Designed miniproteins, single chains, continued (4). Designs and how they scored, part 91

Each design is a single chain, and the fold is of that chain. pLDDT is the mean over its residues in the fold that is shown.

## One batch from the design tools (miniprotein)

Design m15165
Fold by ESMFold2-Fast:
Structure m15165 (fold): chain A 93 residues (1-93)
Amino acid sequence: SMDDIRRRVSQYLVDNRDQIQQQADNLIPQLRQQYQNQPLSDQQIRSLALTRAAFDAARQYLLSQGIPLDGGTLSAISQASLDYTNGRAQDSI
């Protein structure tokens, strides 16, 4: 189910938070360039970077587990990544 995928992804993201944060930090310069015409705060840039890093990590995790990335799975990853960025990952675990 989508809830099972969200739970598994949320647990993976929490367990790998330091690695995901490093990946997010690496995205910040690219995001600043991409959004340089928009007045985004540091917090907004950090949130965007963290959400992208979490999404990419979740996608790679599920592929490594042999789980196909259909539309429902991608929706579950997107929701889990947003919840993770907003400190709500535990709601799914």
Scores: mean pLDDT 86

Design m15166
Fold by ESMFold2-Fast:
Order: sequence, then structure tokens, then C-alpha cells
Structure m15166 (fold): chain A 85 residues (1-85)
Amino acid sequence: SIAEGMKKTLEKQIEKLRDKLKEVEGLLPSHPEQAKKASDLLNKAIELYEEAIRLLEQGKVEEAMELSRKAGLLALQAEDIIKSM
């Protein structure tokens, strides 16, 4: 179903962001301020994606997509910071 496909996409996004978190944690000793800022943004993005999955399971597709959009923007902000290191 479309909903099941969306859930799998969000789960893969969460996995990618968790991998980026591990990379950023390795940068804390050399770039402490930037790494902390990127880590905070990635953690917020993961939380929003997890909440979007919960809303999707409740049939609240529109709210889930809104949170997914917000999570994506936070992830992009984190990626911009990581690229500036």
C-alpha cells in the first residue's frame, strides 16, 4: 500500500540520519560547536520522523507528511553544517 511504502521510506531516512549522527559524534573533538549543532538538528529530525511514522499508523497521513517535511528541512540544515567542517 501507499502508506506502507511511505513508512518504509521514513524508516530508511531515520537509518541514514543515525549513520550521520555516528559520523558527527566522531567530529566532536575537532569541531565541537559545529558537531554539537549538527547532532542536535539530526536528533530533532529523527524524533519528527518517528512521530510521523506514529501518525501514519493512526491514519493521520496529512499530519505525518507535514512532520516529515519539517524533519527533512532540519536534516538539510545539519548536512550544510557538516559540509562546512
Scores: mean pLDDT 87

Design m15167
Fold by ESMFold2-Fast:
Structure m15167 (fold): chain A 64 residues (1-64)
Amino acid sequence: GMAEELAQKEAGLELVGLAIEAAKLGYTPEVTVEELDENHARVTVKTPLGEKEAVVPRSWAFPD
């Protein structure tokens, strides 16, 4: 539903924020993408500052 889609977008923005903070300090974020189903993917961002994961729409992980 719309609420789940919004929550996924917010989680994705948190991953981007972590990646930007790590990059500002000269670190390279490790990004892992795992397909869960036809509509969803799990994205994990691992940095020396921390690790975050989120379930996002597949179109965000695999843009056409």
Scores: mean pLDDT 73

Design m15168
Fold by ESMFold2-Fast:
Structure m15168 (fold): chain A 68 residues (1-68)
Amino acid sequence: SEIKKKIEELLKELEQLAAATPDPFLRDHLQMQIDYLKKQLEKAKTDEEYEKVLSRAEAILADWRARL
């Protein structure tokens, strides 16, 4: 439950980052990664699966913050 909430908060940060990205190609690419994470979150049933989604979301956020 707590892990899921943390993932949802990270997804909101990623969506805000995408909205703030002026380059449409970069925005679309980030949005595709966000959509992928949302699908993985919906499929997750175990704490281990949630932890994998969390780790990926954190890595994506760190990568995109470094690129901007």
Scores: mean pLDDT 84

Design m15169
Fold by ESMFold2-Fast:
Structure m15169 (fold): chain A 65 residues (1-65)
Amino acid sequence: SHMKKKLAEELRRKAFELAEQGRYDEAMRYLVKAGEALGKPEEGLEEARDLADARGITLPDDLVK
């Protein structure tokens, strides 16, 4: 759905806004939500992992279970 793609883009935009504020745990959760909205949870989780690696932080436990 085009609406689901727009929702995913809005969630991804929110994630990067949170990352700019240093709120990386919340940013990673929004990246996962964006992937879920597209029916691609693996892609969202991969983007969250990339952010964690780039910032030298740990991915939240609840995102890897």
Scores: mean pLDDT 82

Design m15170
Fold by ESMFold2-Fast:
Structure m15170 (fold): chain A 93 residues (1-93)
Amino acid sequence: VGEAVHTEPVTARAGDVLTLRAYSESGPIEALRVVLRRATGPDVLLPVTSQRLSENEWEARATMLETVTEPSTLVMVGTTPDGEREIASSTLV
């Protein structure tokens, strides 16, 4: 299950830890990273602790480096044989 993005506005602040789950139909993912993607700014790589739950399912806990004040998305990027791909995302406000 993708994390339900949110039913209410979510404010993420510096130091917050957000949990994301990713599922890959294309098989195992060797590495994950989490990127904060702002509507008007460049992507920001976040510190993340990731755990493989199954061959095709991962959990990542990403630490926010900055307070989000603009429309933004957390994107999980997986390393696959085809290169890096966006595996899952969650919207922030």
Scores: mean pLDDT 70

Design m15171
Fold by ESMFold2-Fast:
Order: C-alpha cells, then structure tokens, then sequence
Structure m15171 (fold): chain A 61 residues (1-61)
C-alpha cells in the first residue's frame, strides 16, 4: 500500500530528526532535555508500529 510506505518514510525521517536532537543535547550535557527527547522517540516508535498495523489491516480488508 502506497500509504504505508509513505507513512514509514515520514516516520523514519522524524525518528532521525529526534535522534539528531537527542545526540546534540547529550553532547551539550543537557541530560534532562535529552531524556525528554528519548522518551518522545520511544512513543513515536510505538505509534509507528500501531499505524503500520492499521494500514496492513486496511490493505487486507
């Protein structure tokens, strides 16, 4: 499904951006903000899995 591929690409780009932000904060020693960004990355990973599963179900219907 085209929608699934596009969603995966967009979420991958977002994950890469969040990783870069996390790394920059870690390098700067801003541990509290780095922890917040890391938590956001985890939540986004779960959201991606749920969205992908929903699109697979839609494609199978």
Amino acid sequence: VEEGRKLAEEMRAEAQRLYNEWKALEDAGDTEKARQVFGEMGRRALELQDEYDALEAKAAA
Scores: mean pLDDT 75

Design m15172
Fold by ESMFold2-Fast:
Structure m15172 (fold): chain A 69 residues (1-69)
Amino acid sequence: MFDFVPPDVRDDIVRYLKLLLGLKDTPENDVKLDKLLKSADRSKSGTISTNDIMHLIMVYQAGNINEYE
């Protein structure tokens, strides 16, 4: 499981999430995942923690940007 990921692996995470969530490799899905990753970047450091990734996956599966919409 991810502990801490630098910005350089963000594209790899997007690709992995597409596979994990069964999404097509399309610009629309790229924009959606990028938006979710930016929302999940709680540290505002330009990096993503394991907690941020888990939160992003849960939000996406719930069909919301925020779990409590």
Scores: mean pLDDT 59

Design m15173
Fold by ESMFold2-Fast:
Structure m15173 (fold): chain A 86 residues (1-86)
Amino acid sequence: HMPSDEEIDAAVAEILLALGNLFAKRGDYDTAIEYYEKAIELAERAGNLPLVAEAYRNLSDVYRMKGEFEKAEEYEKKADELEAQA
C-alpha cells in the first residue's frame, strides 16, 4: 500500500509538532511557533482535527510563555472548539 497524500501530510505534521515541542522545551519559542504553524497547515490538509487541536493548544502554551496572553487565549479557544467536535 502506497500512503495517500493525506496520510503523508498527517505523518509529517506529527513530526513537525514533535520538533516544535522540542524547541519549546528549550525556550526557543519563535522556532516552536514556526513548526506548530507548519504542522497545522499539513494537519488541516489531512483532515486530522485532533492534531490541529493539539497544535493550537501548544501554540497557546508558547504564546503564554512569551507573555502574549491575547494570542494564547485565541489559540486555546480554537483548540477547545475543535476538541468539542471530536
Scores: mean pLDDT 86

Design m15174
Fold by ESMFold2-Fast:
Structure m15174 (fold): chain A 64 residues (1-64)
Amino acid sequence: DLTAPVSPEMKERFIKALESELESTPEVSEKDKESFLEKAKKAKTIGEMIEVGAEVSRYIASLK
């Protein structure tokens, strides 16, 4: 359910995975990395979390 609230455990796992992806992509600026992580931390629903992940994936794809 995309409108369901994100559990603390799911959010922690998502942020850790996002941090790992951004750390492995040196072409992403530190400012952009911080911006994406801030958006992830502010996500309240599963749908919002998925949107952040999709935005990051599109951004990284645009660099290759």
Scores: mean pLDDT 80

Design m15175
Fold by ESMFold2-Fast:
Structure m15175 (fold): chain A 103 residues (1-103)
Amino acid sequence: DSDALQRQAQEYALKAFEKSGEEGARYAAEALRYLAEWARQQGLTELAELAERLAELLLENPDLMNSVNPTVDQRIASALLQSAVENLSIEEIAKRVDTIRNA
């Protein structure tokens, strides 16, 4: 049920933007985990592994999303969360990630 995973990713991403600190980071991590499972179901294993890794990083460093000079990983995490809010297809999300990696 990729539609359910997409809806969960969107819901948690929206909550992540409404909250700050540790609570915001927990919602962001959940959004990324739902997106990772969705990516796995679509055969996008690299995107799934990246989203899982970024979820772990956000839980360890809740302030990462507020960096003045964001790393590539921070920019990818932000793009994934924003894409979930925008309800983009998994293919369009993968393209956004590739654009950031190759910039």
Scores: mean pLDDT 81

Design m15176
Fold by ESMFold2-Fast:
Structure m15176 (fold): chain A 91 residues (1-91)
Amino acid sequence: SLAEELARLAEELRRAVEAGAPPSVVAEIAKKALDLVAQALEAGQPLTPEAIRALHEAGVALGRYLSTLSPEEQQAVLNYLQPSDDRINAA
């Protein structure tokens, strides 16, 4: 299901962050997860509690990772994710 794919991407994001992956890799995984959230909401499908928990855990890991980056790198990641955030807010 879409929720299961979302939970899988959230876990992939957590693992990439733990491994110290480059910002571009972390940003790509995060964008895929946010785009799936946008797709689910646009389709009128509520997120399961399990998917919400996985996203929250991934968000905490992403935030911790961002805090290790330079301000310029942090802004680049956030700018890359902004269109996906805008889609979610519009849904």
Scores: mean pLDDT 82

Design m15177
Fold by ESMFold2-Fast:
Structure m15177 (fold): chain A 63 residues (1-63)
Amino acid sequence: MVDEEVDRIRREGDRDSERAREEARRLGETMSQGDADHLGRAREAGVRARAEREAREVLERGE
């Protein structure tokens, strides 16, 4: 049901967020550690924001 779909989306968002952070760190190997950390956090926040928006849309449709 809708709750299961929302849970799936959030779990996938967490996984994608972790991958985005790892990828940002790899790309940031040529940057300062501070810049790499900022890039990683920005990408992580973006992925999570998209997952939360998608979950909200599923909840709205599920009514």
Scores: mean pLDDT 73

Design m15178
Fold by ESMFold2-Fast:
Structure m15178 (fold): chain A 76 residues (1-76)
Amino acid sequence: ARYRVVVGYSGATFENFLAFLSELAADPRVQSVEAEFHPGRVVLTVDTDLDLEEFTALVRELAARHGLTLLSVERL
């Protein structure tokens, strides 16, 4: 499946975002991650075998671990 994820890093460092991205990309259930950088947020396009519920739970946990705000997750 393909998902669009929007993550805010207002109040967090860019290095927190890089750590988040590295952990997401290292998950064996994630095949690809593409990132578009915007002021205060990043838009990710992610290919994974996870369903929307499982993927949303993964992204929410990783975002929280790195002090980021998960703004949205949607299936493409």
Scores: mean pLDDT 81

Design m15179
Fold by ESMFold2-Fast:
Structure m15179 (fold): chain A 81 residues (1-81)
Amino acid sequence: GSQIQQGTQLSQQGDQYYQQGDTQTAIQYYTQSRDLYSTVPDSQSAALSSQGNVAYLQGDTQTSQQLYDQSIQISIDRSRS
């Protein structure tokens, strides 16, 4: 599959572990998702979102909010092409 598809699957696994209360495993999957998205041009928004999830689960709500805001801004800028 594409690297974007693999990044999405890793992020979904992170969501599942978080919902099960396994925050440490969720962080590992979100980190892998971030790293994979960061290797793909045009997936910077997804990479920032995954890093935002990592920061949030680590208790760094300020960094998490900043990363989510950056992810949204990139998505808006791309929609204006």
Scores: mean pLDDT 83

Design m15180
Fold by ESMFold2-Fast:
Structure m15180 (fold): chain A 84 residues (1-84)
Amino acid sequence: MVEEQEPKGSEESIERAKEAIEAIGAAYANASPEEERELIEEATELAKARLNALSDEELEKIAESEEAANKLFEEALEEVKKAK
């Protein structure tokens, strides 16, 4: 069987969480030196990909809580930085 990275949450919950992550990524890009923008873009994409592994409850927390969205984004940013 093809292991689809099928979202555990609903499409609507994932879309809302993606918007929250994109907003966090944009805020980081605006506050960071231009040289870090590539890292921030990679972190934003990685964080969005990780949303597919989250439940609807976790996705709602990301969409509604800046703290939860920031935490997920920071974890993705750390991972991208370690890969470089």
Scores: mean pLDDT 76

Design m15181
Fold by ESMFold2-Fast:
Structure m15181 (fold): chain A 100 residues (1-100)
Amino acid sequence: GERLEEALRRAEEVLRRAVGRSGELGAQAAVDGIRALLEAGAPETEEVVRAAEGAVDGAEAAVEGDRAGDAARAAGGAIGAIGGAMSALLAAGLPLSALP
């Protein structure tokens, strides 16, 4: 539904800004994870949506940290993006093979 579609739009925007940078893998994980949720018709439970939004927020933090020269924020954001994508897939009963 609308919440995961909005999360995907945000993730795709972050990925466009992250191409060729240290934040790219985290942003790609958020995009691939949320896309897999939408393709599977995953229910928009609060657990799934919160995890997907967490993946996007992590990807945004990674890009912002990289641009600011804040290595700790960039690394923490990337971990958050990957962790959020994994959590969303697991909450929806989907395989982690959807991730890069």
Scores: mean pLDDT 86

Design m15182
Fold by ESMFold2-Fast:
Structure m15182 (fold): chain A 109 residues (1-109)
Amino acid sequence: EKQKKIEELEKKYNETFREFLRALDEHLRALGYSPREIAIRVTAWALRLAGGELPTKDEIDEYARDGAFEILELFKQMAEIMLELAKINNDEEKVKRYEETLKYIDEAL
């Protein structure tokens, strides 16, 4: 059933999202950010992702330069899930946007 597939995708997204927040915290800590700065940056990404926003090409290129390939792989996994959900919902604009983001991530990996 379509609904069961949506529930499975949402569960997978939430698990990947939790892993992303952990990986981002660890990455920022390794770069020497303070606990306050880490909290601000992690919260900003959590809000953006909850709103369906994926990273820009410039942000993807920055994470690649920092060697943050685990973060890029988690962005890819979330983008793939969001793309599947957008296809199920027949949201053509989101499909195009998420396919473009996936292309940028694949070029950076």
Scores: mean pLDDT 87

Design m15183
Fold by ESMFold2-Fast:
Order: C-alpha cells, then sequence, then structure tokens
Structure m15183 (fold): chain A 85 residues (1-85)
C-alpha cells in the first residue's frame, strides 16, 4: 500500500460516513492500523488520513470545523499506528 492508495481509500470511506464523528474515528483507527501493517510511517498515515477527511468534509463543514476534525483524525491515526508497531 502506498500513501496515495491510503489517501484515496480513506477519502472514499470518509465520504460514506460524513458528519458522523464516531464512525470517522473508527474508520481512521482501522485504516491507520492497515497502513502501519503495510509498512507506512505513522506520520505519513496521519497526514494522508487528515488530508482525506478535510477533503471529504469540504462541502459539509466550515473551514474551522474541518481543521478541528483533521486534527482529531491525525491524533487518532498516530495513536492507532504506534499501537500497531
Amino acid sequence: MSVEELYERALEEFRKVRGDREKILEVTRRLAREGAEAGLSSNDIASALARAVAEAERDVLSPEERVRLSREVAIAALKAAEETK
């Protein structure tokens, strides 16, 4: 799995759960674990997932809300990736 493959997959999945913070975080943790198992760095995983959620919510959330959600996703992704190895 490449970083771009992770981003595209995350973008598709986040679009399916728009507006549902708990489901967004569940998707984040699952994809972060899969990215870590595939050998991606925790920073690359967090960056890709944060970018994907910001793009998925672009027409739904305000810019300020997107920044806040992207930060939550990045933190959750880093935690899940580090816990995976």
Scores: mean pLDDT 86

Design m15184
Fold by ESMFold2-Fast:
Structure m15184 (fold): chain A 75 residues (1-75)
Amino acid sequence: MTIREKAANKTVAAHLLAVALSYFVDEETAQKYLEKARKLSAEADKAIQANDEEGLRKVIEEIDKLMDEISKLGN
């Protein structure tokens, strides 16, 4: 799996987790995490367009942190 494929897959996974979280938390909290997921998706796209592999790795790290936060809230 390339770094680009990994970024795309994690971006989708984070968005789906944020959507799932909306079932378990209030709308304000759900919106906050959806906005974070969208922002990271935009940063990933920007790094992909720039062929910035280091920037992509940084975004993936931020996505992993967001997914960990969402998982803790959804339990």
Scores: mean pLDDT 81

Design m15185
Fold by ESMFold2-Fast:
Structure m15185 (fold): chain A 110 residues (1-110)
Amino acid sequence: MEFKEEIIKVASEVAGAVVALTLLAARYNDPELRELAKQLGAILDEIFSLLEEDFSNPENREKLKKLIEQARELVGKARELAADRITPEMEALAKEASEQVEKQVKLLLE
């Protein structure tokens, strides 16, 4: 996968996971889901920060690769925790967040 395409995909998946986990944490008063949402939100914020800097910088690209690997692991965990509990309304909101972040990341990479 082209590295830019990988960043777009992972950032959008993280955004969806943050929304889904936040809604589930609020609904079920689950501190573990709330903590996972915060961790994923922090990763997304750092990805945006690095993309706003010099993307061509090898050091920033190495940091992005590590964040993407961490994000993939935590998103996988989020999907397992959400699977039996997510509603169609929560899925719609998560999808909206994913689509919005995909658009934002594409603009930063152009």
Scores: mean pLDDT 85

Design m15186
Fold by ESMFold2-Fast:
Parts: sequence; structure tokens; C-alpha cells
Structure m15186 (fold): chain A 62 residues (1-62)
Amino acid sequence: TVDELMKTLTKEQQELVNEALSLYEKGESVEKVAEIIKEKSKSDEEAATVLYVFNTILELKE
């Protein structure tokens, strides 16, 4: 399911999702991860897509 979700993203968006997950695993808050992703994204729509996938992956791991 996670792999199928990642396949819907561009390679650049997949890299941003992986970076978001890495930051979270290192102990960064969801709020801080969201700030970093927004700064690194090319658009608000890209940031929203990346954060949607990131949050969905977190829900699947719980």
C-alpha cells in the first residue's frame, strides 16, 4: 500500500516524502517537518501532496 502510494508521485516528490519520514524518525515534530517540506516544495500544491502522503504513511504504520 505504501509502495503503491509512492508510485503515484514524481521522483522529486518521492524524495521529499522520504526526507519527511527521515526527519520524523530522527525526532522532529510533524509541525517542523511540514515547515521544512513547504520550504523545499516548488508549490503549495506539491507541499500539500507530499504532506498528504507523509501523513497517510504515518497512519498506516500505527
Scores: mean pLDDT 80

Design m15187
Fold by ESMFold2-Fast:
Structure m15187 (fold): chain A 64 residues (1-64)
Amino acid sequence: SKEFYEEELKRLKQLRDDIVAYLEAKIAAETDPAKQARLQTMLDNLKADYDKRIEELEKKIKEA
């Protein structure tokens, strides 16, 4: 169902925004450069993973 994928897309985007904000706050509060760099790598990987999932879901919506 197209409607199911549209609702999932909205939820996925909200979850992405929440997790990004959480990690950005952790990076800003981190004083250890090595830990900060690791958190930045996690954030970059998380953004890439969510963006891929969003694109795949948007494709399903177009095909539905």
Scores: mean pLDDT 88

Design m15188
Fold by ESMFold2-Fast:
Structure m15188 (fold): chain A 102 residues (1-102)
Amino acid sequence: NAVEEAIRHLERALRDLETGAAVASPEAQKELEKAIEYLRKAIDSARQGNLDEALENARKALEHAEKAYEIAVKDGNPFAVAALKRAIEHIRRAIEALEEAK
């Protein structure tokens, strides 16, 4: 089930964003707070079968996660970079699965 696959990827991304936030700079944390908020909305929307809302929120989460990643790279923070790279990959896979489910 593509929806179940998407939810699993969103949940994995959430864990990796939270891991990144724990070690990130305050500047990166501001972007991560937004990414986590949108990702939680994407998970809730996907669980309710609201695939268009899930996609919109997943794309917004990706935008903020990518900004946090750029900040972490500039900060020279390898732990945040690694966690955010994994989160971004999971969000992208979730977006693909949500597109297939429509």
Scores: mean pLDDT 91

Design m15189
Fold by ESMFold2-Fast:
Structure m15189 (fold): chain A 68 residues (1-68)
Amino acid sequence: AAQDELNLDVVRLTKAAIDGNVEEAKRILDRIEEKYGPEVAKKVAESALQVARDFGNEEAAKALEDYL
């Protein structure tokens, strides 16, 4: 289901933000934007940005800010 796929992508993006994996975060956001559109991708990116900041992953946080 589309909602289950989005939830899985959100979980993977959150993990990438926790791990500071910039390349994976960008790949997941591009996939979300392609499947669900830019508004959904921006909302998910804002949530991931907070997670990256909370975990001190400055490089991932900057990439997420640059996406927004």
Scores: mean pLDDT 82

Design m15190
Fold by ESMFold2-Fast:
Structure m15190 (fold): chain A 119 residues (1-119)
Amino acid sequence: MMTPNQTIDQLAQTAHRQLDRIQRLGGDPQLIQDVKTAIDDLVSEAKKSTNPIMIMKAIMTLQQSVQELERINQMMRQANRSTDPQVQQQLLQQVQNRLRTMRDTFRQLTAEIRRVNAS
């Protein structure tokens, strides 16, 4: 049975690999780096936590993010195959919005875990 820390590491590694694929497909390198940094900050704070609820929230958020990154990867492939500039622009905008939402979700959860760890 995997430890919580091993599960967090495996999910973070999977998320990083998906982000690398999105970048190779033409994703914004700065936004992708911001998401990677937000994941790494979440992983660091979750591993310092002794609170099982905070650890489970981190695992669930990373699991949801791996699924969302697979969807984003599919959207990037669809954008790159599109011959319609309007469809391509719409898909790329949706990808950027989803990556920003993911970044903000990780940052918010990291701040929550930091507050719990400080108390």
Scores: mean pLDDT 90

Design m15191
Fold by ESMFold2-Fast:
Structure m15191 (fold): chain A 59 residues (1-59)
Amino acid sequence: SLATDFVKGKIKVGDTVYGMSEEHGFLTGKVVEVTDETVKIEFYDADGKLVEEVDVPFL
C-alpha cells in the first residue's frame, strides 16, 4: 500500500507526490484529477513507465 495523506484543499491537479510500492519500489506520482471525494494519481517508475493509477479518498 502507498502511504500518502491527502487533505482536501491542499492537493491540486499537476502536483507531484512520491510513494513506495512493494512491487515497483520508489514511485513518482502525478495528480491527474481531483474531485470532491478522491484524488486520482498516476505513478511512474524510475524508467518513466506508468505502473499504477490509484484513486485516493480525502481524509
Scores: mean pLDDT 72

Design m15192
Fold by ESMFold2-Fast:
Structure m15192 (fold): chain A 65 residues (1-65)
Amino acid sequence: SLRDAFIEQATALVEERYGPAAAETFRALLADPSATTKEIAEALGVSQATVSRIVAEAVARVEAA
């Protein structure tokens, strides 16, 4: 599905930039329907703007595929 493709692309971007432990944390938070952008940013040690940029890049990669 597009959602699954998005999760894979977003997780890959986090792994490339922040490593596999950060990618695993990010994937777990994306699977949690109660998780907010703020909570994801805090867990990764980045700004909410950085999370939003990762999301935008992942969406662009999915749309380009």
Scores: mean pLDDT 81

Design m15193
Fold by ESMFold2-Fast:
Structure m15193 (fold): chain A 115 residues (1-115)
Amino acid sequence: MKIVLDIILRDESLHGQALDALEAVAAEDPDLYLSVFDDISEKVEEQIKKIKAEIREKYKDSKEPIFVGFVVKDDEIVAVVVRVGDETHVLKSESEEAVELALEGVRRLEAAFRA
């Protein structure tokens, strides 16, 4: 399994900080962690686009950065976890192992972003 990480921002001034955080986490384990800017299959990219649109709508009233982890297995999204402020939400769960990987990924991403 691989984890694709993203940060959904409301404040464009934080875009550079978000890119730095994504690159830092991907560098920690490049076999496990990818950013949405890495080479991913078109099938996975389209699934991510759809889920990101749903996340933007669900959290439209939040001004907090949204940290997202997508777990990919055999070109399918099997888990989706988001972290917004102090709250963590599991939006999709096909296995406990995939959820645990996504939770760790978004935790690392938020820590890198706030460093």
Scores: mean pLDDT 83

Design m15194
Fold by ESMFold2-Fast:
Structure m15194 (fold): chain A 69 residues (1-69)
Amino acid sequence: SELEELAEKIKELSKTDGSIFLALARLGMGREGYLELARAAKTLSKEELMERYGLTEESAEKLLELAGK
């Protein structure tokens, strides 16, 4: 699915982005964590991603770009 494809891209991005890695670690480092962050990237604003998941502005922008925003 589109959401699962986004989750896989987020998993790959986490290998080079520390704040995304830490957000995923807090979400349990599993499929449900990747899908949660994928859903958030599609539904939340940049500021909401930063506040809720502790992402840097740059990391939040990368997530929104991956989500097609």
Scores: mean pLDDT 85

Design m15195
Fold by ESMFold2-Fast:
Structure m15195 (fold): chain A 81 residues (1-81)
Amino acid sequence: SVVDELMALLKSLSEEERIAAAREMRALLQYAHPSPEGRALADALLQAVEDRDWARLRALLEELATRHPELMAAILRALKG
């Protein structure tokens, strides 16, 4: 799944690279979904990465993939290239 690929990618990165990737995800999500709910989800994703809370990160990414599958594909493409 896209979630499994993104989780594997994030786990392969250094701490600094992972935080940079999380900030990129936050920016893409805020651009595509500028609602208060979208902002809260973006902030929660960044916080889960900073806290090294992999279980929460997976849950948030699965929610995002269910609600916005095209955005998840765009995030994975942006982080891979």
Scores: mean pLDDT 84

Design m15196
Fold by ESMFold2-Fast:
Structure m15196 (fold): chain A 80 residues (1-80)
Amino acid sequence: SPAERARLEMELGALETAFASLKVSYSKGADIEKLIEQLEKILERLRELLERATDPELRARIEELIKEVEEEIEKLKKEA
């Protein structure tokens, strides 16, 4: 439905903003262990969105963000 699509897009936008904020926090010397925990929570929510999303364009956006978050987690784990 249009309402369901709008909700998924809004939830994705919130997760995109949260990820950007965590990257800024890392650049300011935030606790790496805490950042990893928050990134893993974003990753879990993105996987839930991917299961609900049926639109190919929305699915591609979610999959790309999942990849970026996974890469950031791996990078931070090397610095922990």
Scores: mean pLDDT 85

Design m15197
Fold by ESMFold2-Fast:
Structure m15197 (fold): chain A 110 residues (1-110)
Amino acid sequence: PFIQKEAESLGLTFDDEVLLALQDLVKNYLKEEDLGAFLLKLKEYGDKDNDGHIDLKEFAIVTAWLFGYDIDGNGDLDEEEKEDILKELDKDGDGDIDYEEFLTFMKTLS
């Protein structure tokens, strides 16, 4: 309920896989107090088409950036960094991120 309300306040909607991943992230890796800041970054860098909908690929890239990718102190997620993150997450080389690839990455953060 809390995650849903915070997301709705920012105009965000999620695929079922993204909602499950976000619930797991909040339970194991993200404090409730940090959720608002995380969702704001997800909106800023994940919602590129400005439709308010976040798919798994957008979610995975932003999450990897915030938790595991070395952004070298620039503070911004640019297209080159997104491509580098995608390459790290895309284990089968198809250019897409599946739920299992994302979960495998998240396990490295525990």
Scores: mean pLDDT 70

Design m15198
Fold by ESMFold2-Fast:
Structure m15198 (fold): chain A 65 residues (1-65)
Amino acid sequence: MNEALAEAEYILFAVAQSLGLVEVREVDGEDVITLRNASPEEAAQLRRAARRYGELSGRRVRVVE
């Protein structure tokens, strides 16, 4: 669990950083990731990473355009 969570967090961070146009805001204990000018495929990759991290961390993570 701890190792899988660390890996999911690392993947999410790496994907977000590679896109360069990602804003993260904390709203009432929910992490909201806003995409700007991402392709549909890039958005899908980030959504998958965010969902995996959310499932493993127990935190709510949303990806919005």
Scores: mean pLDDT 72

Design m15199
Fold by ESMFold2-Fast:
Formats: sequence, structure tokens, C-alpha cells
Structure m15199 (fold): chain A 88 residues (1-88)
Amino acid sequence: SKVDELIELARKTAELLKKDLPEEGEEIVERLEKEIKEMEENREDEGKLKGAAGRLVSILTEIYPKASEETQKALEEAQKKAAEVIES
């Protein structure tokens, strides 16, 4: 499902951020992991899924200018998938 793809992309992005921005990105990663957990625990709640996806887009947008080029590509993929979840 789109939600499962988003969760997977968000997890990969969190791991990439931990590697690229271990100190500066710590709070962002914590916020990202919270939204991943919200989506995992509420897969059948459309409102909660869309809310988590929307907050995820905000988090990813905030860290984007500090991220490496490789991490920015992962952020863009996660943002695109989050938009697809919100639109569904």
C-alpha cells in the first residue's frame, strides 16, 4: 500500500539522517520516528494517517536545506509519497 511504502521511505530517510546529521538532525529524527510510529499504529485511521503524513512533509521540509545531496533525494521521495497518501 502507499502507507507501507511511505513508512519504508520514512525509515530509510531517518537512518540516512542519523548518518549525515547525527547531532544537528537528532531532534528531527526523533520527530520523524514519532510520525512513523503514528502511521504504523493507525493504519486503518485515514484521518490520523493523513495527519501524520502532513506533519512528516513539514519535518522533511525543515531539514532539507541542511541535508547532503544523497539525503535530499531520499527526502524528496518521502515527500512525494506522503503527498500521495494525503491525496488518497
Scores: mean pLDDT 85

